# Ledger of designs, part 100: designed miniproteins, single chains, continued (4)

Each design is a single chain, and the fold is of that chain. pLDDT is the mean over its residues in the fold that is shown.

## One batch from the design tools (miniprotein)

Design m15471
Fold by ESMFold2-Fast:
Structure m15471 (fold): chain A 78 residues (1-78)
Amino acid sequence: SLAEKIAEAKEKIEKILKEAGVPESVIKGVLDVLDVAEAENTREALELARRLILHEMKRLKVPEEVIEEIEKILREVE
């Protein structure tokens, strides 16, 4: 299901953000947004979550390489 694929993406994203040294508060914010998308279980909710996450990570100056990796993971959710 889409929800199961979002759950798998959440685990990958959490690991990447932790290994990149992103602050725990930022990681929690990203995961909270994805939790909502998982619960909604729609493509529209995932697309909104992706936009919100990318916007927030850029605002908080997360490294571009990390942002690109997260965007790729979220776009590959089928």
Scores: mean pLDDT 86

Design m15472
Fold by ESMFold2-Fast:
Structure m15472 (fold): chain A 61 residues (1-61)
Amino acid sequence: SADELIAQIEEAIAQLKAGKISAMEAYRLLMELTKQPESQLPEVQAAMARLMEEIYAQQAA
């Protein structure tokens, strides 16, 4: 479901901020999520955009 994908994305953002996963690992997760049909939903797209912003923030440090 969209709620489950959003929860997974929010957990990935939290793990990335905590240094538990690398930006590359987060990017690989994001790519896998794009294969899910629900990734086309606007609310999931918004959550994926938040994860991508965090990935870029970590890379720019």
Scores: mean pLDDT 82

Design m15473
Fold by ESMFold2-Fast:
Structure m15473 (fold): chain A 75 residues (1-75)
Amino acid sequence: SREEVAALLETVRAGDAAAPAAARRLAQLGSDHVVLGLALEISTLPAERAAALRAEVRAAASDETWGRIEAAMQR
């Protein structure tokens, strides 16, 4: 749901112990809201946090979903 996506994105943004699992769950959902939300977070977080998020998402996402996230980051 949109509410689940919003809560998972907040968890990712907080960067606590739950963030990696939240990132993997978002990647598995692969909805339009997820694609835009993850693209924004990867583009705006500090480099080390962005790299960690990118790795978790890439490992869990389908190739199609990852391609959409990359395209959204480039705008």
Scores: mean pLDDT 82

Design m15474
Fold by ESMFold2-Fast:
Structure m15474 (fold): chain A 93 residues (1-93)
Amino acid sequence: MSSEELLKKLEELLEKLKEAETGEEAMEAVQELVSLVLDDRVPAEEALKILDEAIEILDEKLKKEEDEENKLELEISIGLLGIAKGVIVVTRL
């Protein structure tokens, strides 16, 4: 897979994350996004930008969420994105 194909897939995953109606759908998109964003072919600066955008999307969903199970899945997803961001900062910057 080329770096351009990876970036396109990451943008598609951000759109899926925006459209996710459940914590489970958000979690699935986040897991795939994290696996792809940690690929060395994704520039570190672009990876951090994508992770920050994903965190912002989930923070907005969490503010509007009333279901406790969905809240927990959204909080776990935000945590996973934060860990991925930390890995990039420590290993690639």
Scores: mean pLDDT 83

Design m15475
Fold by ESMFold2-Fast:
Structure m15475 (fold): chain A 66 residues (1-66)
Amino acid sequence: PETVLDLRLEVVLEEDGRETPLRTVELRDVPSADLPGVLRGLIEEAARAAGVDPGRIVLRVTEQVP
């Protein structure tokens, strides 16, 4: 199965119910089976770069194209 997804994501920092945008990421040709791992990796990378816990990082999907 070669189902792949194109996604545009905003990586945001959650602060007291506010979401502060950190960066935009475009993912192309991501196999749907690999998507959870890729998203988790993005959260962990963003958390390390920002010096915060992963639970404070939110990924907002702005576009998903099959």
Scores: mean pLDDT 77

Design m15476
Fold by ESMFold2-Fast:
Structure m15476 (fold): chain A 94 residues (1-94)
Amino acid sequence: SSAEIELEKRVLGLLSRFLRLLGELSPEEAIARTTALGREVVARARALGLSRERIAEIFRRVSDTVFALNKPLLSPEQQATFERFVAEVLRIIE
């Protein structure tokens, strides 16, 4: 659907921004700033009529793909921070 395509694009943008901030900010600041944006992304998807289950499914799929592609470029600390960020956004969706 158009709502799902919009969500996929917004999640890709969110994750791209998160990866950039991991190079510029502390782990805690990167998570905090991107989690605030994540709340806006989730609220928008809900307003477009997507269920929490469908939002979580799309977010997991996109984040898993982005993580797999970037994992070889990330330090162990950055990998752990990415996993923490994903868990925080999933908690917001639920």
Scores: mean pLDDT 89

Design m15477
Fold by ESMFold2-Fast:
Structure m15477 (fold): chain A 63 residues (1-63)
Amino acid sequence: SMEERLQREREAMEQMLAAALASGHVLPAGFTPEDLYNLSDEDLGLLGYVVVTGVPLPTPRTY
């Protein structure tokens, strides 16, 4: 079902992030490996994208 697929995608993303961290990738400041299991699907997806691709999180250009 679609729910089973989404759950498997979530679990795969959690495992991907855990593997990336084990391979030397670094989480942004303030995140711990345990936070991966508590993030929303959207937040986990964004974090996975940042960690795997190495693209930095957007910061405001106004100081």
Scores: mean pLDDT 65

Design m15478
Fold by ESMFold2-Fast:
Structure m15478 (fold): chain A 55 residues (1-55)
Amino acid sequence: ASIIEQLDPARRATAFIIHANIGDKETAQRLLDLLVASGYVPPDLEAVWRALVAS
């Protein structure tokens, strides 16, 4: 959604953690993809966060 794409990277990271924890895997995955695309998340942290979404 448009609001997610207008969030700065730090707020996207916070939103990712919230959505992952409440079981909204689809929104969490989209937020993570945006964070990776912006260069905010290094590859080692990306792997950890993708595993979190998968659980």
Scores: mean pLDDT 75

Design m15479
Fold by ESMFold2-Fast:
Structure m15479 (fold): chain A 60 residues (1-60)
Amino acid sequence: MASAEEKERVIRTLDQMIASEKNEELKKQLRQTREDLEAGKITVAEAFERMSEVTKERLK
């Protein structure tokens, strides 16, 4: 469903989130999400869901 360009954009966003993240567990989850997305193990939609969960976890 997602284009290669869309996937690359999400990977760049994940890289920025990883660089800015101070919590080691959340950082680990972001790295895992990036690896899974790059390897094609998850969709762009699943990556967005995981990113949203990390953001929600940070707020609570």
Scores: mean pLDDT 79

Design m15480
Fold by ESMFold2-Fast:
Structure m15480 (fold): chain A 86 residues (1-86)
Amino acid sequence: QEKEILEELETMKKTALAAGFPEEGVERIVELALKFLENQNDKEKAKEYAEKLLEETYKLINSRKPANEEEIKLIKEKKEEILKEV
């Protein structure tokens, strides 16, 4: 339902901003998502907005600094420890 989707988009926006994603990028993604929803009855426009939404989402994710080498090592060590428990 539209209300549930709008509430979810607002929650996702707040979560992304709290996680330190740039406001302009988050707002652009929300705008494209809303345009996609508004144009569900126009398949060609819906597809165009969906493609732009995916492109902007990919850019936003890739603009975030990846986990550092020390964090990656700690994750690997923790995975190995968990696997020993099984």
Scores: mean pLDDT 66

Design m15481
Fold by ESMFold2-Fast:
Structure m15481 (fold): chain A 113 residues (1-113)
Amino acid sequence: MEEAEELIVRVVMRLYEDLKAGKDPEKAASRAALEILIYYHEGKITFKQKEAFILFLNRVKELVEQGKSVEEAILEAARYVEEWVLNDPRFSEEEKQLLLRAFERVREKVKEA
């Protein structure tokens, strides 16, 4: 459980660093998506956590392509996914809490950068 939270935070922060380095948003998001798919196939994250993360990556890509800053894109995408997770009864309480903690840690790290 704690390992899954750390994996999600690590993947997001690497996406942040790739985008800040001027890497192509499509390629950066695809790399992050592939890493999350591997974690899902290894049983390290749930199907719903994978679904939420792919939604997050697609939203970050869209916002960056629209000209938002990398920081704004990540923070807005995190809020968007958090609202979806909180309102979808198909997430377990454990899955919700893990995703919320992961995105809170991402927000703290992005604001400190």
Scores: mean pLDDT 83

Design m15482
Fold by ESMFold2-Fast:
Structure m15482 (fold): chain A 91 residues (1-91)
Amino acid sequence: MKKLIEEAKKLNPEKVKRYLDMQREIDDARKNNDYETLLSLYQRYLDNSRRFRDDSTRFGNIYIKDQSDSLIDDLNKKISELQKKIEEKKK
């Protein structure tokens, strides 16, 4: 989300840079139909999102927690769909 990224950049530009680098890696993997690399990247993103959710819960930031929960659910769905594509490709 654009607004969340802009606010995060003001607070921690290094973390925003890492996020943008990960998005570029995801785009490259999609372009190359590299489903195994894409799966690995989504799993890393999921782990980072879970840590961010846990931190936001600890500090009482309900807004960031809700955004993180939504992102985690979306990533779990994408991972499941991607695992199915990898399985189909092996057949």
Scores: mean pLDDT 70

Design m15483
Fold by ESMFold2-Fast:
Structure m15483 (fold): chain A 86 residues (1-86)
Amino acid sequence: SLSEKLKDAAETLIERFKQSVKQGDEIAKEIIKLAKELLETPDLEKQLELFKKIVELLIEYFEADEETKKNWELYLKQLEEELKKE
């Protein structure tokens, strides 16, 4: 389901960014904060909105190029279409 996909992504992000947070990275800290909020959120629409905010921070953290940004935009649109079907 979309919820399982979003929660799996959030858990993966917490695991991958926890070391960066220990090193004082403020963007990594915000990513983990939003990922934890997503895991505690029962509403699928709110889960997707939190994931969109996480994606914006990922783009900033990795200094993503224009192609990577477009790929994220396309993926988020795909997730929005999955939400409409639930």
Scores: mean pLDDT 86

Design m15484
Fold by ESMFold2-Fast:
Structure m15484 (fold): chain A 55 residues (1-55)
Amino acid sequence: MVEVLELPDGRKLVVGADKILSGEGVVKESGGSVLLEPGGKLVAETAEGVETVEI
């Protein structure tokens, strides 16, 4: 399960990924958490399958 948290500066934090498969506009990755620039895209693997997050 993936959670998306919007930051005051327009960036978004994606949390709860088991594995990051691909990312566009990724600022930082710490395993289960990814910080994205506005306009970024993330494809993440979770226990339930593959999820895509667009900002």
Scores: mean pLDDT 73

Design m15485
Fold by ESMFold2-Fast:
Structure m15485 (fold): chain A 58 residues (1-58)
Amino acid sequence: SGELVLQLQQELVAAGYAIPVDGVLGPQTEALLRQLGLPPEVSAENLQKAQAYLRSLA
């Protein structure tokens, strides 16, 4: 399902990163996740980790 990818992309954009919000785990989104030290695979657990990390920067 693209829903977790879409939610992750929305969180990244809300944190100020310029990536497409299309529900597809593309090379731009993967590269950004790796740059931030976040796992490149999308799961509910990894989404929670990304949300916690990005909110800590706000």
Scores: mean pLDDT 78

Design m15486
Fold by ESMFold2-Fast:
Structure m15486 (fold): chain A 79 residues (1-79)
Amino acid sequence: MERERELLEMGERKDPADVEPLVAALRDPSPGVRLAALIALVKMGEVARPGIPALEEIAATAPPGWRELIREAIDRLRS
């Protein structure tokens, strides 16, 4: 709960320094933490574009449902 909130707040701040912690959180064992990290990266918009290569790498090994969400996030960040 608290960690998910911290990640979402990173998305609101749009601080480039938060991109690496958010990408790391995409590998968290908690589904809620992973989802919060993905939402936060999308909220950051253009600032999170340097994270796209890492998102593509995670998507390549992700289960189908999670892979689809990551690919949608990448498309939004590229827009």
Scores: mean pLDDT 84

Design m15487
Fold by ESMFold2-Fast:
Structure m15487 (fold): chain A 100 residues (1-100)
Amino acid sequence: SSVQQQVRDVVSQMNGQMTDVMADMMAQSSPDRQQRLYQANQVVVQTMLDVYNSTTLQQVVDFLNQMMDQVGQIDPDLFSRVRPIVNNMVTQMNRVVQQS
């Protein structure tokens, strides 16, 4: 359906933006930070999979909150850079649900 496509487009856009932030930070990071970013990336990848397989907006929000908590503990700079991406995704998902 068009609604399912809009949800997938939002998830794809967020995943793309998260990948770009991670790639940029990795390229400019020390080996110690690259190791931390690698750990954070594993959390992000798992969360994107969980979000993609979610059936409710509440599940999406819960997974994103868990991801942000873990990312913030691993690398506070990464947390600050991804926070607006996550907030924008939640806003777009709410709009899609309201228009459905």
Scores: mean pLDDT 81

Design m15488
Fold by ESMFold2-Fast:
Structure m15488 (fold): chain A 74 residues (1-74)
Amino acid sequence: SAAAREKRLLLGSVRTLRQVVDELLELGKISEEQAQELYALLDRAEQAIADGDLATARALIDEANRRLSELQKA
């Protein structure tokens, strides 16, 4: 179904963003506190996906992307 495909894509996005956060933390480009805030957003996105709330999941993924972009500029 279209919903099953969208869930798979959103879960893939969460997984990719977790890897980006892990890499930035390992490289010392973000703090532990910044990483924890990003992980909390991604955990909430994953829960929204599990609950079938794909609109909330997309919004949380977009917010994580926005915050990561700002942190990479600093």
Scores: mean pLDDT 88

Design m15489
Fold by ESMFold2-Fast:
Structure m15489 (fold): chain A 66 residues (1-66)
Amino acid sequence: LTDEQKATLNRIVSDGLDRVDNGEKPSDVIKKAEEQLEEKLGDRLSPEQLQGAKDAVRQSILYRAE
């Protein structure tokens, strides 16, 4: 990932963590974050990089929700 792509990913993660902290359902937060990743980075990342980004977001949100 480029620094700009990492910054976008970190912004999506931070937004998701704030949503979980506000009581949103983790599965709904993950779905929205994955949609944002595809919209903002889908054309810029390989399928493997996009899957890795989705996995990282999912992991961060699920751990925060525990």
Scores: mean pLDDT 80

Design m15490
Fold by ESMFold2-Fast:
Structure m15490 (fold): chain A 82 residues (1-82)
Amino acid sequence: MDEKEETEKNVRYGLLGGGIAEGLGRIYLGVARVIGEDDEEMRKKGEELIEAGREARKRAEEAKEKGDGEAAREAGEFGLKA
């Protein structure tokens, strides 16, 4: 397998997973707002997902810029978990 293709694939997974996590975090914040301020757990989960998504995207972008296959793999793995 081409190392460059693996890096690009892992960067895509990191960006996609990070975007999904950030989107889900925003949904959790929206739901918490609608259900009421008493759901602090949902609000906290939303905030954590947004931060996790931003971190995954940042790592994926840095890995792409540097051509770092290992960093790209870690970003992709993180994105898939989010």
Scores: mean pLDDT 72

Design m15491
Fold by ESMFold2-Fast:
Structure m15491 (fold): chain A 90 residues (1-90)
Amino acid sequence: AAAPSREELMDRIWEELQKLNPEQIEQMRAEIAASDSTPGERALAEALLLILEGGDPARVREHIARAERDPSVAPSIIELMRYLLERYEK
C-alpha cells in the first residue's frame, strides 16, 4: 500500500475544490473575511476564491505573488497555490 504522492494529494485537493457549490464558496468567503489574517494569508484566500468563482487567472497570479512576499506564508502553500492555478488554466 502506497501513501499518495504529493502530486496525487494536490490533484485530490483540486477535485474536492471543484465540488464546492456557490453557497459553500460564500460561506468560505465570510469565514475568510472574519479571520484575523496577515496580508499574505488574505491574498492566498483571495486567490483561492477567484479560482473557485472562475475569476481571471492573471488576478490569481497577482494574489499568489503578493502572498509570496509575506514571510509568514510557508513556501509549500505557495507551491500548492501555483499548482492549483496551473490546473485552473488548463
Scores: mean pLDDT 77

Design m15492
Fold by ESMFold2-Fast:
Structure m15492 (fold): chain A 76 residues (1-76)
Amino acid sequence: EVEEIEEKLKALLDERVAKAEAAGVDQATLDELRAQAERKRKELVEEIRRNKDSPAMKEELAEARELLEKGLGIKK
């Protein structure tokens, strides 16, 4: 569901930002990362909303979830 994807994405972003803060990354860089991530999240949610009834959208969502996990360097 869209809400599940949003919550998961937010949790991953919050964790990444917290790790960057702990590592001493400057606030300007953290703010930029947050802004980029929020922009991407909003774009994805809007695309889902417009194409929610498309069979292709369900497949694309599954692929996007997998790519997000890989792109964020999440190891099993």
Scores: mean pLDDT 66

Design m15493
Fold by ESMFold2-Fast:
Structure m15493 (fold): chain A 93 residues (1-93)
Amino acid sequence: MEEEIERLEQAIKTVEADLKKRLSPEAYELARKYADEIAKVTSPEEIVELRKKLREEMLKLGYSEEQADEIADMAVTLGNLRARLEELRKKLE
């Protein structure tokens, strides 16, 4: 379990570092906010809706459709990793 937690923490750091390299500070804060919201929801339908909203926000910031889709997918990945990490941490408390 600790080994899985360390693996998830490293995966989260990797995705966050990649987003920081690709995005402006404003876009990074939006992606981080949406990833946090995705981590709090359990419904696939809510995840799809949050992904769509983030994609639209990235397009408004001037990112291409391809970039907006990639960023939205990365935010969903980050949210899912954070949700899994919190679930494992609760089992250790």
Scores: mean pLDDT 83

Design m15494
Fold by ESMFold2-Fast:
Structure m15494 (fold): chain A 71 residues (1-71)
Amino acid sequence: SEVLEEFIEKYNLPTDGEKVVEFDENTHPLVVALEVVRNLSLGYSIETAENALKIHGDKLEDILRIIHEKS
C-alpha cells in the first residue's frame, strides 16, 4: 500500500522486525490501525501491517491516511 509506505517513511518506522502480530476481521479497524503503529514502533515485522491491510483494506488505509495528513 502506498499509504502504508508513505506513513513508514514520514515517521521513520522500523521495517526489519521479525515478530508478527495478526488481526482478524472482527477487530475494529481503528484498533487495528493503532496496534499496527504501536507494534511497528516496538520493532515488530512489517508483515503485521501487511496482514492487517489484507483483512481490513479500505477502512485501515483511510484511517492511516487521516493520521498521515493531520500529523
Scores: mean pLDDT 72

Design m15495
Fold by ESMFold2-Fast:
Structure m15495 (fold): chain A 88 residues (1-88)
Amino acid sequence: STSSEILAEQIRKYLEQHKDQSAVDQLKQLLEALKKGDFDTARQIADDIINNFSGVLSLLATQILKAIKAGNQQALDTLKEALELALK
């Protein structure tokens, strides 16, 4: 979707500007947890991202926590798509 493409581009720009392998590794682990429906691991990784990174990564992690808490599968699918597009 357009929303996932816009978010993916913002994440990609952040990763290109900072060249932070730790951020890339945490986003990959977050995507894997979300794909497995392992929401306990996904919450832990999202909390770590909020504490260690700023800007679009903190926004992404906050949106994921919000979607998990609400059981909003459509939002989770959009956020997963954005992560997959950003990390390819």
Scores: mean pLDDT 87

Design m15496
Fold by ESMFold2-Fast:
Structure m15496 (fold): chain A 92 residues (1-92)
Amino acid sequence: TTVELEITIPPNADVKAASNALLNAALKIQNAGIKVSSANVIVDDSATSIILKAKVLQNGKIVDTITEKGSADANLDEMANKVTDEVISKYG
C-alpha cells in the first residue's frame, strides 16, 4: 500500500504551515508502516477552502481517496490528523 498526499490551499494561505502539516502527516503514515510516495502543496488562486486528500494506491491503482475539507481558516494540523488517523486505521 502506497499513499499520495495532496493539500490544496487558497491564495494568501500560509504555504509553510500547509507544508509542515503535510510533512507531519507523511511522517505519521510512514511511522505506521505505510509508504508515502508523494506529498504536494497546491496553491489554487480560485480556491476558497482547504482540501486535504490521501490517495491510497495498491498495485499502482487508486483504491481509496480519503478527503478532509475545511474553511480557509481551518486548523491544518487537525485536518491532517483526521486524514492520517483514517489512513492508518484502514491500511496500517
Scores: mean pLDDT 86

Design m15497
Fold by ESMFold2-Fast:
Structure m15497 (fold): chain A 61 residues (1-61)
Amino acid sequence: IQLTDEQKEKLKKVVKELDKDGDGTLNDAEFKKLEEEIKKLVGWKGDKVPLSALAVASEYL
């Protein structure tokens, strides 16, 4: 998936907000919220988030 600069900035903010402890880890509930936000940002309608989008998100952890 190709993310715009705006989408990448929004994703970075979401990741940082969910990783409230700043330890670079997310619990199961926080990870599901991240997947949902990725789906919203890219307009994804599938059952599972593409691995490429998750890889971009992991760069901000």
Scores: mean pLDDT 68

Design m15498
Fold by ESMFold2-Fast:
Structure m15498 (fold): chain A 88 residues (1-88)
Amino acid sequence: DDARKKAAELLAKAAALRKAGADPKEVGRLAGEAMRVAGKDEKSVEEAYVQAELLTLMKEKKYDEALKLLKERFGEDVAKEFEELLKE
């Protein structure tokens, strides 16, 4: 639960940076850190890969599929925070 809170905070930070016009790669890195903080195990490495897939799907305007994938791996809270970041 503490890890989930930390992950949500990192995602909020990433969203704020996106609004400020920060480099997309930096924003993505913070999202990846959120995944690592939540998992902190072998799965965290796979979560980082999922992050790259999500960005690819969004580039193709498949937002729904990207968010479904994120939700399946990290839960609804994390997916919702990420959706806000990407919509802005």
Scores: mean pLDDT 63

Design m15499
Fold by ESMFold2-Fast:
Structure m15499 (fold): chain A 74 residues (1-74)
Amino acid sequence: DEVAKKAIETAEATAKANGLKILDKKVEVNEENKEATVTMIAEGNGKLIELVVKAKEVDGKPVIVDGSSKLLEP
């Protein structure tokens, strides 16, 4: 829903801004807590990068509450 859409759009925009090619995308929704976590595997300069974006509903609106990037290989 709107929370998941916000997380997906933010993760995709981040990958695009960093010149990354998206290889895989996993979306996990916690409806009870009104949260969504998007985990992307992306490639840049021959390296694999994991992007994680978490969105939550705050005051009835989806907001990004956490974001991280991690190299999967040294």
Scores: mean pLDDT 80

Design m15500
Fold by ESMFold2-Fast:
Structure m15500 (fold): chain A 84 residues (1-84)
Amino acid sequence: STSEIRRLLRETEELLREARRAIRQGDYDRALELARRAVELAREASRLAIASGDRQLIREAVFLEAEAVMVLLLARLGRQEAEQ
């Protein structure tokens, strides 16, 4: 449903805000955990949006999924650099 897709998008955005905060604080382990959950929720939102056929929801969900993957990659890089 549209309401379920909107809920997943909001939860993903909240997780990404927390992940970015963790990155700024140098807490890369927490950032990775939050970003991984964000990617999972964003993928589910994309799947549901595509099934709905709603072009606006599909675009919103796909862009948010790409953003979540980018944050995950940044957290991974930060963790690797901090461990060296």
Scores: mean pLDDT 88

Design m15501
Fold by ESMFold2-Fast:
Structure m15501 (fold): chain A 73 residues (1-73)
Amino acid sequence: MEEARRETEKYVEELLKMGKEGTPELEKGTRQAAGAMRAVVEAELAKSPEKGLEVAKKLYEEAKKEYEAAKKA
C-alpha cells in the first residue's frame, strides 16, 4: 500500500514538472491531469495496490503523450 502510493505520487510529480517546463497553458493542463489522476488512482489503490499502480502508470503515459503532442502543436 504505502510503496504503491509513493510510486503513484512520483508519476504525479513528473507530470507537474513537465508542465512547469512548458507554456502556462500546458502547465494548467498538466495540473488538471495530475488532479484527475490522483482521484482515479486513490479509488483503485483502495481496491488493490497492484491495480492502482498499473492504472497510475497508464494514465501517466497517456498524459505524457498528450503533453508531447500539445507541445508540438
Scores: mean pLDDT 75

Design m15502
Fold by ESMFold2-Fast:
Structure m15502 (fold): chain A 79 residues (1-79)
Amino acid sequence: SAEDAASAAAMKARIRAAGAELGLPEEAARLIDFIDRIQAGELSDEELREGLARGRAFAAEHAEERSREFRLRVLAVAA
């Protein structure tokens, strides 16, 4: 729906901003691509599982380094 698209756009904007603040804009871009692929229904169950695992690993790796909000957003994508 338009509301779902707007919510996803807001999440992607926050991820992009947090990635810039952390100095990780390419990692943020990959998370945004993952969200876009979820919305498009383009991910297989295997690809979804791998993406979620990578998101969790990234959140854990950066848990104490930067923005708490970025970590929470990564975990939200991974959940």
Scores: mean pLDDT 67

Design m15503
Fold by ESMFold2-Fast:
Structure m15503 (fold): chain A 80 residues (1-80)
Amino acid sequence: SARDAALARVDALAAAARAEIEAMDIPPEVKATLLALLDGLTADYRAGIRAATTEAGLQAVVDSMENGLDALLASAREIE
């Protein structure tokens, strides 16, 4: 289903972001904070996918997550 595909994409985006953060040369406390933020974002976007009633709504949630992860990773790269 479109919802299952959107959930799989959210999980894939989260896994890629986690791998990038874990590979960063940043203080361990900062890394832990970023990973906790990623976990929270992932949970929120999974909830958004479950609440969406249209395919356009599912895509909007995925697009929002991509933008949110881009911002998170950009901030992390500035610390590195």
Scores: mean pLDDT 86

Design m15504
Fold by ESMFold2-Fast:
Structure m15504 (fold): chain A 61 residues (1-61)
Amino acid sequence: SLSDLLLEYDDLVRELRDDPEANRLTAETFARLSQAKTDEEKEAIVREGIARLRELKARRE
């Protein structure tokens, strides 16, 4: 669900809060969410945001 995706995304954002690149990606995701009209569009945007933050986290490990 969208709410489950948002909780997962929030956890990643908090985990990476000190990373400037993560903050940039998060700002981009929120800008896209502000333009989204449907829950389907919002879910797609959040899933992409999660994938990008996970990729960034993997590069740090």
Scores: mean pLDDT 84

Design m15505
Fold by ESMFold2-Fast:
Structure m15505 (fold): chain A 70 residues (1-70)
Amino acid sequence: SADEKIKQVQEELKKKQEELQAKQKATFEANKNASPVELFALMAENTGKYVDAVVEAGKKIKAIEAEAAS
């Protein structure tokens, strides 16, 4: 069903969120001697990649809804 397909997209996003958390922890540990500004910039870059994944998930959900409406 469309609901099951949407749930799969949501589960993939949850996995990407967990990957982001692991990446943020690794970035923090690798950059213990970095300035706060440099650390924030690196963490912002990691977050930007997750935002891209959210946008792509939204497109997939919209496509699933369009097929269900047909």
Scores: mean pLDDT 82

Design m15506
Fold by ESMFold2-Fast:
Structure m15506 (fold): chain A 94 residues (1-94)
Amino acid sequence: GAMAEAEKARRDAEIDRRVEFLKKRYGLSDEQAEKVRKALREGNLEELRKIFDELAEKSDPKTRTLLRIDVEVEEAFRLMQEAIDKIIEENKKK
């Protein structure tokens, strides 16, 4: 329905904004940015951590610290979305 399509579009737009922010902050290539976008859309935090670890290996200590923080932010965002989805499903039964 239109509501489910609107929610998906909102989540996709939020992921796109986060990917563009990370691309600008860390100088990601288009290919690296697309891998991050795919990992975020699929909720594949292991792949996201792998990408950020590979970037950190070639980065200065300050950039490594920022990469670690950004991964933790994405993990927190996923937990929040899972909590929202659970509340929506529980409300469907009331």
Scores: mean pLDDT 75

